Designed miniproteins, single chains, continued (5). Designs and how they scored, part 79

Each design is a single chain, and the fold is of that chain. pLDDT is the mean over its residues in the fold that is shown.

## One batch from the design tools (miniprotein)

Design m18896
Fold by ESMFold2-Fast:
Structure m18896 (fold): chain A 110 residues (1-110)
Amino acid sequence: MEEAEKLREEGVKAGQAGDLDEAIRKYREAASLSTGELKAETYRRLGRVLEEQGDLKGAAEAYEKALEADPDSKRAPAWLVKLGELYLKLGDYEKAKEYYQKADELQKQR
């Protein structure tokens, strides 16, 4: 757990310095050493860095892994909307629609 937190902090520092490749490496390592909410938050940060780098497919995979790690997260509707946006940009309109519908369903139940 301590190692995962250290790697995540190193990822944040690398991202702030503009070293996106190093941030990606550190977040992947941190996510592999964590579970639940912390793993989901790490994949969310990874997804943002991948999106900034232009790796929209990698970003979508990271957000999907965030949902798998913490499906009951209060942030899940926001991650579902982000997945809808990413798949729309990737031209996968069926997946985009599915993720937007899931986000709407969660928002209606809350």
Scores: mean pLDDT 86

Design m18898
Fold by ESMFold2-Fast:
Structure m18898 (fold): chain A 68 residues (1-68)
Amino acid sequence: MSEEEKLAIFEREAAATLEYLREHPDREVIERTIELVEGLAELAEKNGLTEVAEALRETAERLRELLE
């Protein structure tokens, strides 16, 4: 799988997950998703996917808002 394909998957998954959790706010699922998204952002940044890392961190912040 190419880096460009990984980037497309990351963006798609992040967007879909955020939309799902907006409609179905479950605190434990949201907390777990934040952990996963932050981990993916760190891995993306380590692999030079800076734009993906930024998008994932933004998604994590939006997920934190759902916990309030």
Scores: mean pLDDT 75

Design m18899
Fold by ESMFold2-Fast:
Structure m18899 (fold): chain A 76 residues (1-76)
Amino acid sequence: EIDELIEKGEQAFKNKDYDTAIEYYTKAREIAEKKKDYKSMAEASLNLSRVYLAKNDLEKANEYFQKALEARKKAL
């Protein structure tokens, strides 16, 4: 489920297949949000930030980093 999607995203990221990594992390984030699993939502958002940083998309990297921090606060 969420963990499998994050693992598939990590594998794609290691292969520098950033678009596939974004797809898997986005699916993981959406499922986590629906379940109100803020810990997994924070993890997926942080991974999205990392992929956008690798693509040199600083705006989206910062956007998802902020979303990860917000989700982390709700996970407490």
Scores: mean pLDDT 86

Design m18900
Fold by ESMFold2-Fast:
Structure m18900 (fold): chain A 69 residues (1-69)
Amino acid sequence: MEIDLSGINELADKLKKQGNTDLANEILKKGKEMADEAERASEQGDWDLFYQHVKRFMQVYEEAKKKAE
């Protein structure tokens, strides 16, 4: 299973338009790291670890979204 990062890309584009390129690059990096770790967990059948990685990233995503507004 591959994680769809389109929402993260949209948030990153919004941050770049606001001049916050560093934060945009940080969320893209963390999103990619989360996707890679979540895919690894799903390949192993470790769904608890999969959801843990997704939940942890969602906290980062929500903080970045708050800063974008």
Scores: mean pLDDT 77

Design m18901
Fold by ESMFold2-Fast:
Structure m18901 (fold): chain A 73 residues (1-73)
Amino acid sequence: MFWSPEEVEKLAAELIKEAKELNRPDLVQKVEEILANFKAKIAAGDKKGAILEESSLTVLRMLLFVEKQIKKK
């Protein structure tokens, strides 16, 4: 597993904040959905399913980083 549950939750909170600042409600919704799924998998002891959700969240982090750079000025 690449990330701890604490790191995933922290990352998701940061991404939601960034997506709101970029006025991208679609990205906010996707981050919240992935985080909820990740937490559900962890709570159920499904580490393999959690890794898939974590990977999706990492992809959204990359997307938001690119969006921020494009809109930087």
Scores: mean pLDDT 77

Design m18902
Fold by ESMFold2-Fast:
Structure m18902 (fold): chain A 55 residues (1-55)
Amino acid sequence: GSEAEQRGQRYAALSVVYGAQGDLAAAREAAKKSEEAGEPEGARNGLRAWQVLAA
């Protein structure tokens, strides 16, 4: 639903922000929470952002 999608996207955005700040552990946790929020696409975006930053 909309709330789950919003939560997933928020965690995906946080993952990118934390990664940019050099907080890879926080970025990884945010990406995982994005996936757990119930929206696979939001989770995929978060994980991809973390993977790019960690690469």
Scores: mean pLDDT 67

Design m18903
Fold by ESMFold2-Fast:
Structure m18903 (fold): chain A 61 residues (1-61)
Amino acid sequence: KEEEDKKWLEASLEYFERQLEIARKNNLPKEVIDRLEEAIEIVKNSKTYEDFAKKLAELGK
């Protein structure tokens, strides 16, 4: 229904999943992997761009 938000969230999910795969392959620190996994969970639990942006901002700072 919110196709624009859905497409953006889907693209963001793909982006973070790709970053997580790269991080795992390059044996990056656990804290980096944990943060990427948390970002992915936020994307999956967000319904709109605004909700996602607020949750991600809280995670970062």
Scores: mean pLDDT 76

Design m18904
Fold by ESMFold2-Fast:
Structure m18904 (fold): chain A 82 residues (1-82)
Amino acid sequence: VEEFIKKLVEEGNYILAAQLYKRAAELETDPKRQAELYLNAGKFYYKAGKYDEAITYFEKAISLDPNNEEAKKLLEEAKKRK
């Protein structure tokens, strides 16, 4: 999965990469890992200019891992871009 997503990113297919991280997060049962996967989905939506979607997944990451400072910083950055 990670290697396939890396290829999609190299090809500029950020939305598909975000969708794959989102699906991986939905299948994950560990909250910390799920938060990391949602964070990555948000990052790729952000790179695609999909700031509303990025905000949604950063908020999901924070709800699962409230101590994730990277997710909090990226959430504020995405809000500034709207």
Scores: mean pLDDT 81

Design m18905
Fold by ESMFold2-Fast:
Structure m18905 (fold): chain A 58 residues (1-58)
Amino acid sequence: VEELYKKLVKAIISGNDEEALKIARELVRKDPEYARKAVDIAKKMGRPDLAKKLEELL
């Protein structure tokens, strides 16, 4: 799960929203705690729209 979280963070930082959502869906099934952390990172990185989409997966 931690490896998936790292990939998700990379996708968020790189602006690859499609990849971020794909990884997030898998991460939610494994550990929703990491998915919540990714929402926080998206908000901090100035990606509030992506953060909303990530929250919908929770």
Scores: mean pLDDT 78

Design m18906
Fold by ESMFold2-Fast:
Order: C-alpha cells, then sequence, then structure tokens
Structure m18906 (fold): chain A 73 residues (1-73)
C-alpha cells in the first residue's frame, strides 16, 4: 500500500511540473504494481492518468490504448 501511494505522489509531482514523460512512466509503473496487488481501482486511476500524460505529449495512439485498458478494468 505505501509503495502505491509513494509512486502516485511521484507521478503527480512530475505531472504538476510539466514533466509528462516522467509522469507517464511513473503512472504506468503504478498501474502495473496495482494490478499485481489486485487493486483494480488504483490500476484504473493510474492508467487514466497515464493516458492524460500521453495526450499532453501528443501521443494520441498511446493515450487511446491506455484509456481502453482503464475502461476494461
Amino acid sequence: MEELLKLGEEAQKAFDAGDYESALKLYLKLAKLAEEKGDKRMAGVALFAAAMSAKKLGDEEKAKELLEKARAL
């Protein structure tokens, strides 16, 4: 649980700083870790945040893929 919260905080700080590349990577790590722990809610939230980060980078394809994964949870 503490690992998920810490990773989420780091991802949010990166996003708030405009470092969308780091935010995307951190949110993807959070999503994978949350899925491994069975936390589907956190995994979905992390994938949605990762999709927004990808969209900020202009990566429409990746944003769409991540949004579909979030909705499938």
Scores: mean pLDDT 84

Design m18907
Fold by ESMFold2-Fast:
Structure m18907 (fold): chain A 77 residues (1-77)
Amino acid sequence: MKEEIEETNEKVKFIFKLYKEGKIDLKEAEEMRKLVSERFMLTVGIKTETDPEKRKELQERKKALDEELAKKVERAL
Protein backbone atom coordinates (compact mmCIF):
# COMPACT_ATOMS: atom_id res chain seq x y z
CA MET A 1 0.00 0.00 0.00
CA LYS A 2 2.80 2.50 0.81
CA GLU A 3 4.50 1.80 -2.57
CA GLU A 4 1.23 2.50 -4.46
CA ILE A 5 0.68 5.76 -2.56
CA GLU A 6 4.30 6.79 -3.29
CA GLU A 7 3.89 5.91 -7.01
CA THR A 8 0.69 7.98 -7.17
CA ASN A 9 2.38 10.95 -5.41
CA GLU A 10 5.35 10.77 -7.81
CA LYS A 11 3.00 10.84 -10.83
CA VAL A 12 1.19 13.89 -9.38
CA LYS A 13 4.54 15.66 -8.78
CA PHE A 14 5.60 14.88 -12.36
CA ILE A 15 2.36 16.37 -13.76
CA PHE A 16 2.89 19.51 -11.62
CA LYS A 17 6.48 19.77 -12.93
CA LEU A 18 5.24 19.58 -16.56
CA TYR A 19 2.74 22.36 -15.77
CA LYS A 20 5.44 24.53 -14.08
CA GLU A 21 7.73 24.07 -17.12
CA GLY A 22 4.89 25.20 -19.46
CA LYS A 23 4.74 21.83 -21.26
CA ILE A 24 1.02 21.38 -20.42
CA ASP A 25 -1.75 23.86 -19.63
CA LEU A 26 -4.01 23.83 -16.55
CA LYS A 27 -6.78 21.82 -18.26
CA GLU A 28 -4.34 19.09 -19.37
CA ALA A 29 -2.80 19.00 -15.86
CA GLU A 30 -6.28 18.56 -14.31
CA GLU A 31 -7.15 15.77 -16.79
CA MET A 32 -3.87 13.94 -16.07
CA ARG A 33 -4.38 14.28 -12.29
CA LYS A 34 -7.90 12.84 -12.68
CA LEU A 35 -6.46 9.85 -14.60
CA VAL A 36 -3.86 9.29 -11.84
CA SER A 37 -6.64 9.35 -9.21
CA GLU A 38 -8.75 6.87 -11.25
CA ARG A 39 -5.67 4.63 -11.64
CA PHE A 40 -5.19 4.55 -7.84
CA MET A 41 -8.88 3.66 -7.30
CA LEU A 42 -8.65 0.84 -9.87
CA THR A 43 -5.48 -0.51 -8.17
CA VAL A 44 -7.33 -0.64 -4.81
CA GLY A 45 -10.38 -2.19 -6.52
CA ILE A 46 -8.30 -4.96 -8.12
CA LYS A 47 -6.76 -5.87 -4.72
CA THR A 48 -10.14 -5.98 -2.92
CA GLU A 49 -12.25 -7.64 -5.67
CA THR A 50 -13.02 -11.33 -4.99
CA ASP A 51 -14.88 -12.05 -8.29
CA PRO A 52 -12.35 -13.18 -10.96
CA GLU A 53 -14.45 -11.81 -13.86
CA LYS A 54 -14.90 -8.38 -12.22
CA ARG A 55 -11.17 -8.33 -11.32
CA LYS A 56 -10.29 -9.00 -14.99
CA GLU A 57 -12.55 -6.12 -16.08
CA LEU A 58 -10.83 -3.78 -13.57
CA GLN A 59 -7.39 -4.92 -14.80
CA GLU A 60 -8.35 -4.25 -18.45
CA ARG A 61 -9.72 -0.81 -17.47
CA LYS A 62 -6.48 0.01 -15.61
CA LYS A 63 -4.43 -1.04 -18.67
CA ALA A 64 -6.50 1.24 -20.94
CA LEU A 65 -6.09 4.13 -18.46
CA ASP A 66 -2.30 3.56 -18.22
CA GLU A 67 -2.14 3.73 -22.04
CA GLU A 68 -4.17 6.99 -22.08
CA LEU A 69 -1.92 8.57 -19.42
CA ALA A 70 1.21 7.46 -21.34
CA LYS A 71 -0.12 9.10 -24.55
CA LYS A 72 -0.79 12.37 -22.71
CA VAL A 73 2.76 12.34 -21.25
CA GLU A 74 4.23 11.63 -24.72
CA ARG A 75 2.30 14.58 -26.21
CA ALA A 76 3.57 16.86 -23.38
CA LEU A 77 7.22 15.97 -24.09
Scores: mean pLDDT 80

Design m18908
Fold by ESMFold2-Fast:
Structure m18908 (fold): chain A 74 residues (1-74)
Amino acid sequence: SDELLEFLETASVEEIVELLLNDPDPEVRLLAAEMAPLLAPGSRLVEEALRKALSDPDPRVREAARKGLEYLAA
């Protein structure tokens, strides 16, 4: 929802990482995976969270995590 996107844009890095790794909704984890590398590109917490998300049960979340890590490595 628009409220979720607005929340993620104003959330702390720790809150975004929590949503990416622990939220039961794959759409929430997907959005967090897409937003985290853009909001905190220098964060070790974000890099570690994206590496864990490479093992997510949802293939879209895994692909977003892969792209996020490639973005951070560039």
Scores: mean pLDDT 82

Design m18909
Fold by ESMFold2-Fast:
Structure m18909 (fold): chain A 68 residues (1-68)
Amino acid sequence: PKPWTEEQMEEVIKELSKYVSQEEVDEIRKAAKEDPEKFEKLVLQAIFSLPEEKQRELLEKIQEISRK
């Protein structure tokens, strides 16, 4: 799979920040800088912790970001 750019990771974090706590955002942001594999895992965990309706919306947005 294509590696995430810094800009793509920041856009994903910005979208997630609407739904998750600042503590979770900080952890995801740290992973974005230190461990891209952990970043992907934390992003998916955050999405799947949301209500089903919000999960679908966010997954579509993240797929759009990942194609850039």
Scores: mean pLDDT 77

Design m18910
Fold by ESMFold2-Fast:
Structure m18910 (fold): chain A 77 residues (1-77)
Amino acid sequence: LRQEMLEAARRLAEKLRELVEKDPEKGHELAAGMARIGAEYLGETEDVEEAAKTPESALEYAERVMLAVAERAAAEA
């Protein structure tokens, strides 16, 4: 279960990175949205708006919180 959740998070992060490369505008919006939702779930909202300012920082933040969310969800299961 935990391994499957982490693999799913890694695949989602990979697809998000591909979207940013193909369509930076849509990729940026999605990455920023995922970063905000993930940060809210984790209670770590302090830096999310700064990270959301650029596509690159939003993507990095979204990837980090997706993995952390998967870890937390697996721990609760």
Scores: mean pLDDT 77

Design m18911
Fold by ESMFold2-Fast:
Structure m18911 (fold): chain A 89 residues (1-89)
Amino acid sequence: SEEEKKKKIEELEKEIKEYEEILKKDPNNVQAWVNLANAYEKLGDLEKAAEYLEKALALDPNDKGALLELAKVYEKLGDYEKAKELLEK
């Protein structure tokens, strides 16, 4: 329903603000970057989701969760080659 959709958007916007505040204090918090990216993906902002997952992976290149999420985001963006390169890592 539209009411359920609005509630989910409001919850995601709240989560985004909370993670942005965490990251202002600790920009090396890998999990906060991943969570911020996940919230943007759920909002349909795939470009920001990719940007923040790339930030997480720059800080921790071996984060398997972030790698798999970024690969899915690249597939949704049509960047199949980038998704493949991540999955072959």
Scores: mean pLDDT 87

Design m18912
Fold by ESMFold2-Fast:
Structure m18912 (fold): chain A 72 residues (1-72)
Amino acid sequence: MSVEEAKEMIEEGKRLAEEGMAELKKATTPEEVARATGRVLRGIGLVIQGALELVKKGVISREEADEILRET
């Protein structure tokens, strides 16, 4: 994937994780908890994938990738 695609993937993943965490805090049923948790996990996965791609391309360091993951 391109550097631009990897950066967009991180941005989208952060948004999905934030949305999922907000939904999880408001979840009142098991189905709502499962849906919110799934959204958080998908978001985290996108951030990991995008950050690793940027590291492989030499755009960011491993330490910078770790910081991005901590923010998510």
Scores: mean pLDDT 81

Design m18913
Fold by ESMFold2-Fast:
Structure m18913 (fold): chain A 72 residues (1-72)
Amino acid sequence: GNAASLLIEELRKELEKLAKEYKAPEEFKKWLEEKLKELEKKVSDPSVDVSLEEFLEEIKEILEEAKKELEE
């Protein structure tokens, strides 16, 4: 399997759990879908050489941003 795709799926599940727990508005749900779509596009582009370590860093930043957005 593609390791990056599995990480995106795990991030999706984590973000969906946070959205349900905080009863997030539709705008937040759209934001997370857009972020996940951007990650999938990067992984699907054969011209983009994404290291697993750098990809994990990007995922962590998205998760931190999501938590800040929900804490407002």
Scores: mean pLDDT 74

Design m18914
Fold by ESMFold2-Fast:
Structure m18914 (fold): chain A 59 residues (1-59)
Amino acid sequence: SSSLQKKIDDLESRIDKLGDEAAEAAHAGDWESFERLLEEMKKLKEELSKLKKKLDEVK
């Protein structure tokens, strides 16, 4: 199996986890943590996009 697919799956899981943490921060009114978590999630989504592009190039 492709090691690239495994990296994509890992990043998607990490993004989901950060999304849950961001939702919790928002419910707690911790907007500074919410913004920080969203920024980190956006960086991981950019990496995910790059990996998906590489995967599509080898299909």
Scores: mean pLDDT 83

Design m18915
Fold by ESMFold2-Fast:
Structure m18915 (fold): chain A 86 residues (1-86)
Amino acid sequence: DRARDVAAAQQFVDYVRQARIYYFNNTPQNRQQAADYARQAAALDRQLGGGARTRQILQTAFGMSQDTVDRMFAFVDQIIADQQAA
């Protein structure tokens, strides 16, 4: 269902936005919140069939550049990696 996939991609964007808000206001509590939102974004991406489908929707339905999409995924991956290393 395209409408469901587009809604999930919008929720992915919203989770990345929330992760950024908490990440750049850096307290221990905010680092945990950023990681929780990053994990929720990664889970939505997996439900959409992994990064290829999410990337396609962000580029075609939301008009995002390849660079913008790559930076979003890199940011999510960085936060998750930082939490797993702790």
Scores: mean pLDDT 82

Design m18916
Fold by ESMFold2-Fast:
Structure m18916 (fold): chain A 56 residues (1-56)
Amino acid sequence: MTFPSLNEEEIKKLVEAPSLEEAKKILEELYPDMPDEQIERYAAFLYALGQAAKNS
């Protein structure tokens, strides 16, 4: 899976999202042309990464 070109600020914003729904919304705003399936996969991955960082 090839991720879009995300900068540090964008990744940080996504991993710090309070919910999966908010992470999806952020990705939709950054990449409006991204397919819904990819938005869901990327949001889930980055949200899970943020949760792991908080609970490790």
Scores: mean pLDDT 74

Design m18917
Fold by ESMFold2-Fast:
Structure m18917 (fold): chain A 113 residues (1-113)
Amino acid sequence: SDEAIELARLGAVYAKEGKLDEALEYAKKALEIDPDYAYAYAILALAYAKKGKLDEAIEYAKKALELDPDNALAYAALALAYAKKGDLEEAKKYAKKALELDPTNEIAKKILE
């Protein structure tokens, strides 16, 4: 659905800008249209990780990866969540995977510096 794709794209932009409640709203709207949309779950994971809701972030990132194992954003969200939990080895593992899939990922780059 073009509508689900556009809603998820807006959610990703809001998450990048730190507008986390808007990111959650738009990702959830995308999932109402397409409940199996991996990218929308990855956006939920990133927004929850940025909000400090780390267990929810890990749960939604894992759901995204069940649907799409090559989702770079879901790996970046896992990396951020584990970094915030203080699990630096898990954070580095997932950040390396995110950069392998998307070399431009700023979150993963910061975790590996």
Scores: mean pLDDT 91

Design m18919
Fold by ESMFold2-Fast:
Structure m18919 (fold): chain A 67 residues (1-67)
Amino acid sequence: MEPLTPLELRVLFVLSREGPLTSGEIARRLGVSQSTVTRALNRLYEKGAVVKTRVSPTTTVYSLAPS
């Protein structure tokens, strides 16, 4: 597997501290664009590091994958 990027590590850190968050909430917390966070979340999802949970028809939250 490819190693984690600094951005992916920051995303995982925020999720570990603040619980399930939307991509927009993570973007605001990290001071980066939502598209940048969405790309990092997609890579983390493919690596099995995060899970997606749909909480409403228009809202998806991300959390750390259970180990």
Scores: mean pLDDT 80

Design m18920
Fold by ESMFold2-Fast:
Structure m18920 (fold): chain A 62 residues (1-62)
Amino acid sequence: MKEEEAVRIMRELALYDAGKEVELTEKQKKVRELIDKANSAIKQGDREKAKKYIEELKKVLE
C-alpha cells in the first residue's frame, strides 16, 4: 500500500473497527482504538505517545 492509503485505512479501522461493531461494546471499541493508536505510535517511533495511549488503555480497563 501507499503510505497515505495505509495511514487512512489504519485510521478508519481504529474508528470503525472494520465491521466488528455488531458485537463490540463501547468499552471494547475504545480498547481497540487505543491499541491501534499505541501500535501506530510505536511504529512511528513516538514512545511518549505510545505510553500515553497505554495509560489511557489501563484507565479504561481500570
Scores: mean pLDDT 65

Design m18921
Fold by ESMFold2-Fast:
Structure m18921 (fold): chain A 62 residues (1-62)
Amino acid sequence: SEKTYVLLISRANLEEAIKLIQKAKELGVSKDSIYEAINLRKEKGVPDEEVEKLLKAAEELF
């Protein structure tokens, strides 16, 4: 489900989160849900450089 992927992406390490974003896109998870997950990481105080890498990965898929 989309909610499961939002949680997984928000909690995974950087390398796993990038792979989960790609898999979520393949499974039809919405762009909005993927961006929500990345924003949750930012709110938790993840470094800006890591957030930028996740956003770039998501943008390349859409």
Scores: mean pLDDT 80

Design m18922
Fold by ESMFold2-Fast:
Formats: C-alpha cells, sequence, structure tokens
Structure m18922 (fold): chain A 75 residues (1-75)
C-alpha cells in the first residue's frame, strides 16, 4: 500500500510541475490538492517513516527520466 500511494503521489507531482511549466495554474492546484489527500492517506496508513521514505525514493527513481525531461523544458 505505502509504495503504491508514494508512487501515485510522485506521478502526480511530476504532472503538477508540468502543469506549472505550461502555465496551467488551475490544473497544478488541483493536482497539488490530490497529492495532499493521498499524502494524508499514506500517513494515516501507519506505515513507518523509514518505509514511507523508501517508497518515495523508489518511486522517484522510477520517474527520474521524466523529471529530467521536465527540467530540460525549463531551458
Amino acid sequence: MARELARRIAELAVEAVRALLAGDEERARRLLEEIRELHRELLASGAPREEVTAAYREAMEELREELERLEAELE
């Protein structure tokens, strides 16, 4: 559960950054609200802090290339 929630949060975070880069502030706001809800669910799951951190790290590693593409768009 924690890993799946962390991965979804990471995916939404990438989409939120993409929306901000595109100037779509409204979409970015909605995505950030969804991220907040999912993060609260993750914390409420009772997963240990170490497990939560590991899940986020794993999810971010899987999305590393997508983040690199977004960073390139800032140029």
Scores: mean pLDDT 75

Design m18923
Fold by ESMFold2-Fast:
Structure m18923 (fold): chain A 84 residues (1-84)
Amino acid sequence: MEEARKHVEEGKKLLDQGQYEKAVEHFEKALKIDPNNEEALRLLARAYARLGDVTRALTAYQKLGMSVEEAVQEIKRILAEPLP
């Protein structure tokens, strides 16, 4: 749906700007409209990882079909990336 896409796009911009809390709000709104939006789930997990909310990041990655081990490695990779 276009509304879900708009929230994903705005969340991406906020994530790129380092505004992780606002990015989470937009990705959560996208997922309320389209609960199976894989892009929104990945970006939500990334935003949670950046906020240090490892538990919520793991939960989002597991909804994408990732194992706990794979999700932990992805979170470590994200935290090693340069800040915007």
Scores: mean pLDDT 81

Design m18924
Fold by ESMFold2-Fast:
Structure m18924 (fold): chain A 55 residues (1-55)
Amino acid sequence: SEELEKKAKEIRDEIVKLGKEYQANLAAGDTEKAKELRKKIMELSDEYMKISDEL
């Protein structure tokens, strides 16, 4: 499905963006913000895997 392919790309792009924010917060010493970003990345990764199984 083209819709699933677009959604998968959007999730992948968001993971990359959040990963950069995660690294920036670790470098700044904001461990609480980094932990929250890591949780969001893990949730998006789970969603990506589910969509990938349907492609």
Scores: mean pLDDT 85

Design m18925
Fold by ESMFold2-Fast:
Parts: structure tokens; C-alpha cells; sequence
Structure m18925 (fold): chain A 98 residues (1-98)
């Protein structure tokens, strides 16, 4: 889980750089990797009942979605990232309420 979070944070930084450079193809590749890694992180955090990790995943995926939307890169992928971010946040809140 720690490794997944660290990799996801690095992907978000690299995505921001790719967008700044105007490299839309690289941005798309990085965003797809972020979705895959986010899905894995979500499953691991949920299994571990780690509300803090779920919140971190939600924040990072939301940031990736925002970057894609602002750059006009693959709005459908941005929406998938945003949905997963909302699911992670909801799961964190559910665990905190228990």
C-alpha cells in the first residue's frame, strides 16, 4: 500500500509535467497508469481498513482528474478517475463512522 501511494504521487507529478510540456500522449499514458494503480490501492486500502490511505488515494486521483480536465485530455478517463476518487472517499468515511 505505501509503495502504491508513493508511485501514485510520482505519477501525478509526472502527469503535471507532461501537460505543462504539451505532451498529451504521455499525459494520457500516465493517467491510465494512475487509474490502474488507484484501483489496486483502493482494493488494498479497503482490505486493510485504512481510512487515511483511502483519503490519500481519493486526493491523488482527484488531482489527476483535474489536470486532465483542465488540459482537455480524455474527459471520459478524467470522469473514471473522479468516480474512483469519490468511491475511495466514501469508503474512508464509512470506515471512520464504524
Amino acid sequence: LEEVLRELEELARRLEEAIREGDRERALELAREALRLGERGFALAREARDAEALREIAELLGRVADLLEEAGVDPELAEELRLLARQARAEAERLEAE
Scores: mean pLDDT 84

Design m18926
Fold by ESMFold2-Fast:
Structure m18926 (fold): chain A 67 residues (1-67)
Amino acid sequence: KEEELKRTAENLVVAAKTLSPEQIRITLEILKRRYSKEDVLKILELARPKLTPEHQAVIDEIIAELE
């Protein structure tokens, strides 16, 4: 379970290199449908430090929405 969440966070970081902030938002909506609120928060917290500031802003909005 924990390794799966880390793998998903790593995949999100790789995808973010080719995605706009709006495309990241769409990707996060898909994650919210697949994972529990707690698991999504863990994925986003793991991915956030490795993303650009523009993508981090989108992540922060989604984290605030989930909390």
Scores: mean pLDDT 78

Design m18927
Fold by ESMFold2-Fast:
Structure m18927 (fold): chain A 60 residues (1-60)
Amino acid sequence: SKAMRAAALMSSLSPEELARATVREIAEAVGVSPATLSREFRRELGVSPRDFLATLRALR
């Protein structure tokens, strides 16, 4: 799924890359709109892409 590809991409980013990462850029990288990514992410992972990025940043 696009959500799982986005989550994998986000998880592969360095702390520096995570600090500057945007939902828009992640969505473009996996070939969907930010709105589509947000819907799929909530459906499959139960969180927004923004919240997932925030969680990854907090782990640094």
Scores: mean pLDDT 83

Design m18928
Fold by ESMFold2-Fast:
Structure m18928 (fold): chain A 90 residues (1-90)
Amino acid sequence: MKKVLEAEIKLAMMLIMLSVLKIMLSNNESFSEEDVEEAEKFIEKMEEIVKELEKLAEETGDERIKEIAEEARKVLEEMKKLLEEMKKKK
């Protein structure tokens, strides 16, 4: 129960960050090198969270945590695609 809640909070944080990246991309026609570097740092931090969730799923064997880890990995992949779109607008 407690570890499932922890995993759900981490996924929620990632979804918030994905929303922030989408808003930034829609509100700007071009991005500076500094904007891209900041986005890369956020994505690196999100990769750490995904790895923590995947490890938690392996350690607990909890099916819900496994589902959350899989969803988090998909969110991270979408964030990486948005980063590539930001790079194209430089």
Scores: mean pLDDT 81

Design m18929
Fold by ESMFold2-Fast:
Structure m18929 (fold): chain A 80 residues (1-80)
Amino acid sequence: MEDILDEALEYLAKKLGISVEEVRKLIENARKKDPSEMTPEERIAAAIEEAVRLGMTKEGIKELLDEHVDAYKASKPLTG
């Protein structure tokens, strides 16, 4: 069992305001698509899965998540 991956998915879900199940769907969708076809959310999910695969530390994964989520939020239009 990959405890680090599960914790990273929970952290990302909390940061994006979505469920862990939705984050898992983003990872599954990212695996089916070329990087050019990925949504910003799918690219974040793919980057986190790759970081876990490469053996990145829990702290490093959180820093990577914060960086990607901040970039994502900066690119998204404010709704009001």
Scores: mean pLDDT 73

Design m18930
Fold by ESMFold2-Fast:
Order: sequence, then structure tokens, then C-alpha cells
Structure m18930 (fold): chain A 61 residues (1-61)
Amino acid sequence: MSPEMEKLYKESMEIIEKLLEENKDDPEKVAHLEKARENLEKLYEEGDLVGLKVGLHELKK
């Protein structure tokens, strides 16, 4: 995997982990964030750089 993809994946995971902790008492948000995590992990495994960039952008909104 490229250094760029690894950086994007790590940043995305850090944001998701922070959001999961902040919303731990909201099961609906937790379920949504877990699905976002699964999707980003799949994009990283598939080597989808554009998908990772879009996913990170959505997390930062």
C-alpha cells in the first residue's frame, strides 16, 4: 500500500475512533460510525485512493 493511502486510512480511523467515543451513548450513531469504519477498511484493502479521500472528507463535515 502507498504511504498516501496509509496516511489517509490512519487519519480516517483516528477520526472514527474519536467520534465513537464522543457518541458511545447513542447506539444509532455508533451503528452508523461502525458501518463507516467497515466501508473505509474495505476501500483501503481494495486500494481505492479516491474512495478514501471522499470518505475522509465526509468524516470532516
Scores: mean pLDDT 80

Design m18932
Fold by ESMFold2-Fast:
Structure m18932 (fold): chain A 88 residues (1-88)
Amino acid sequence: MEAQKLIDEAKKALESGNYDEAIKLFEKAVEIDPNNAEAYFLLAKVYLHKGDYEKALEAFQKILEIDPDGPYAEEAKKMLEYLKSILE
């Protein structure tokens, strides 16, 4: 699937430290598959690394909208509490 290819390429960009390329690829992946919780989870982690806490918060919120009981939900809830505690 096209979205999965973009996610795989984005993961490789992350491994090489190319965070801007990874963000672009994950953003394209979620445009194609807007219910892909894995892509939003990885995108949120890249935003955290870049210090873009507001975008990270939005991505974690999206994960909970997609699947509030899924494999990414616990980490997303934990990160949302953390981000809300540090954002004004």
Scores: mean pLDDT 83

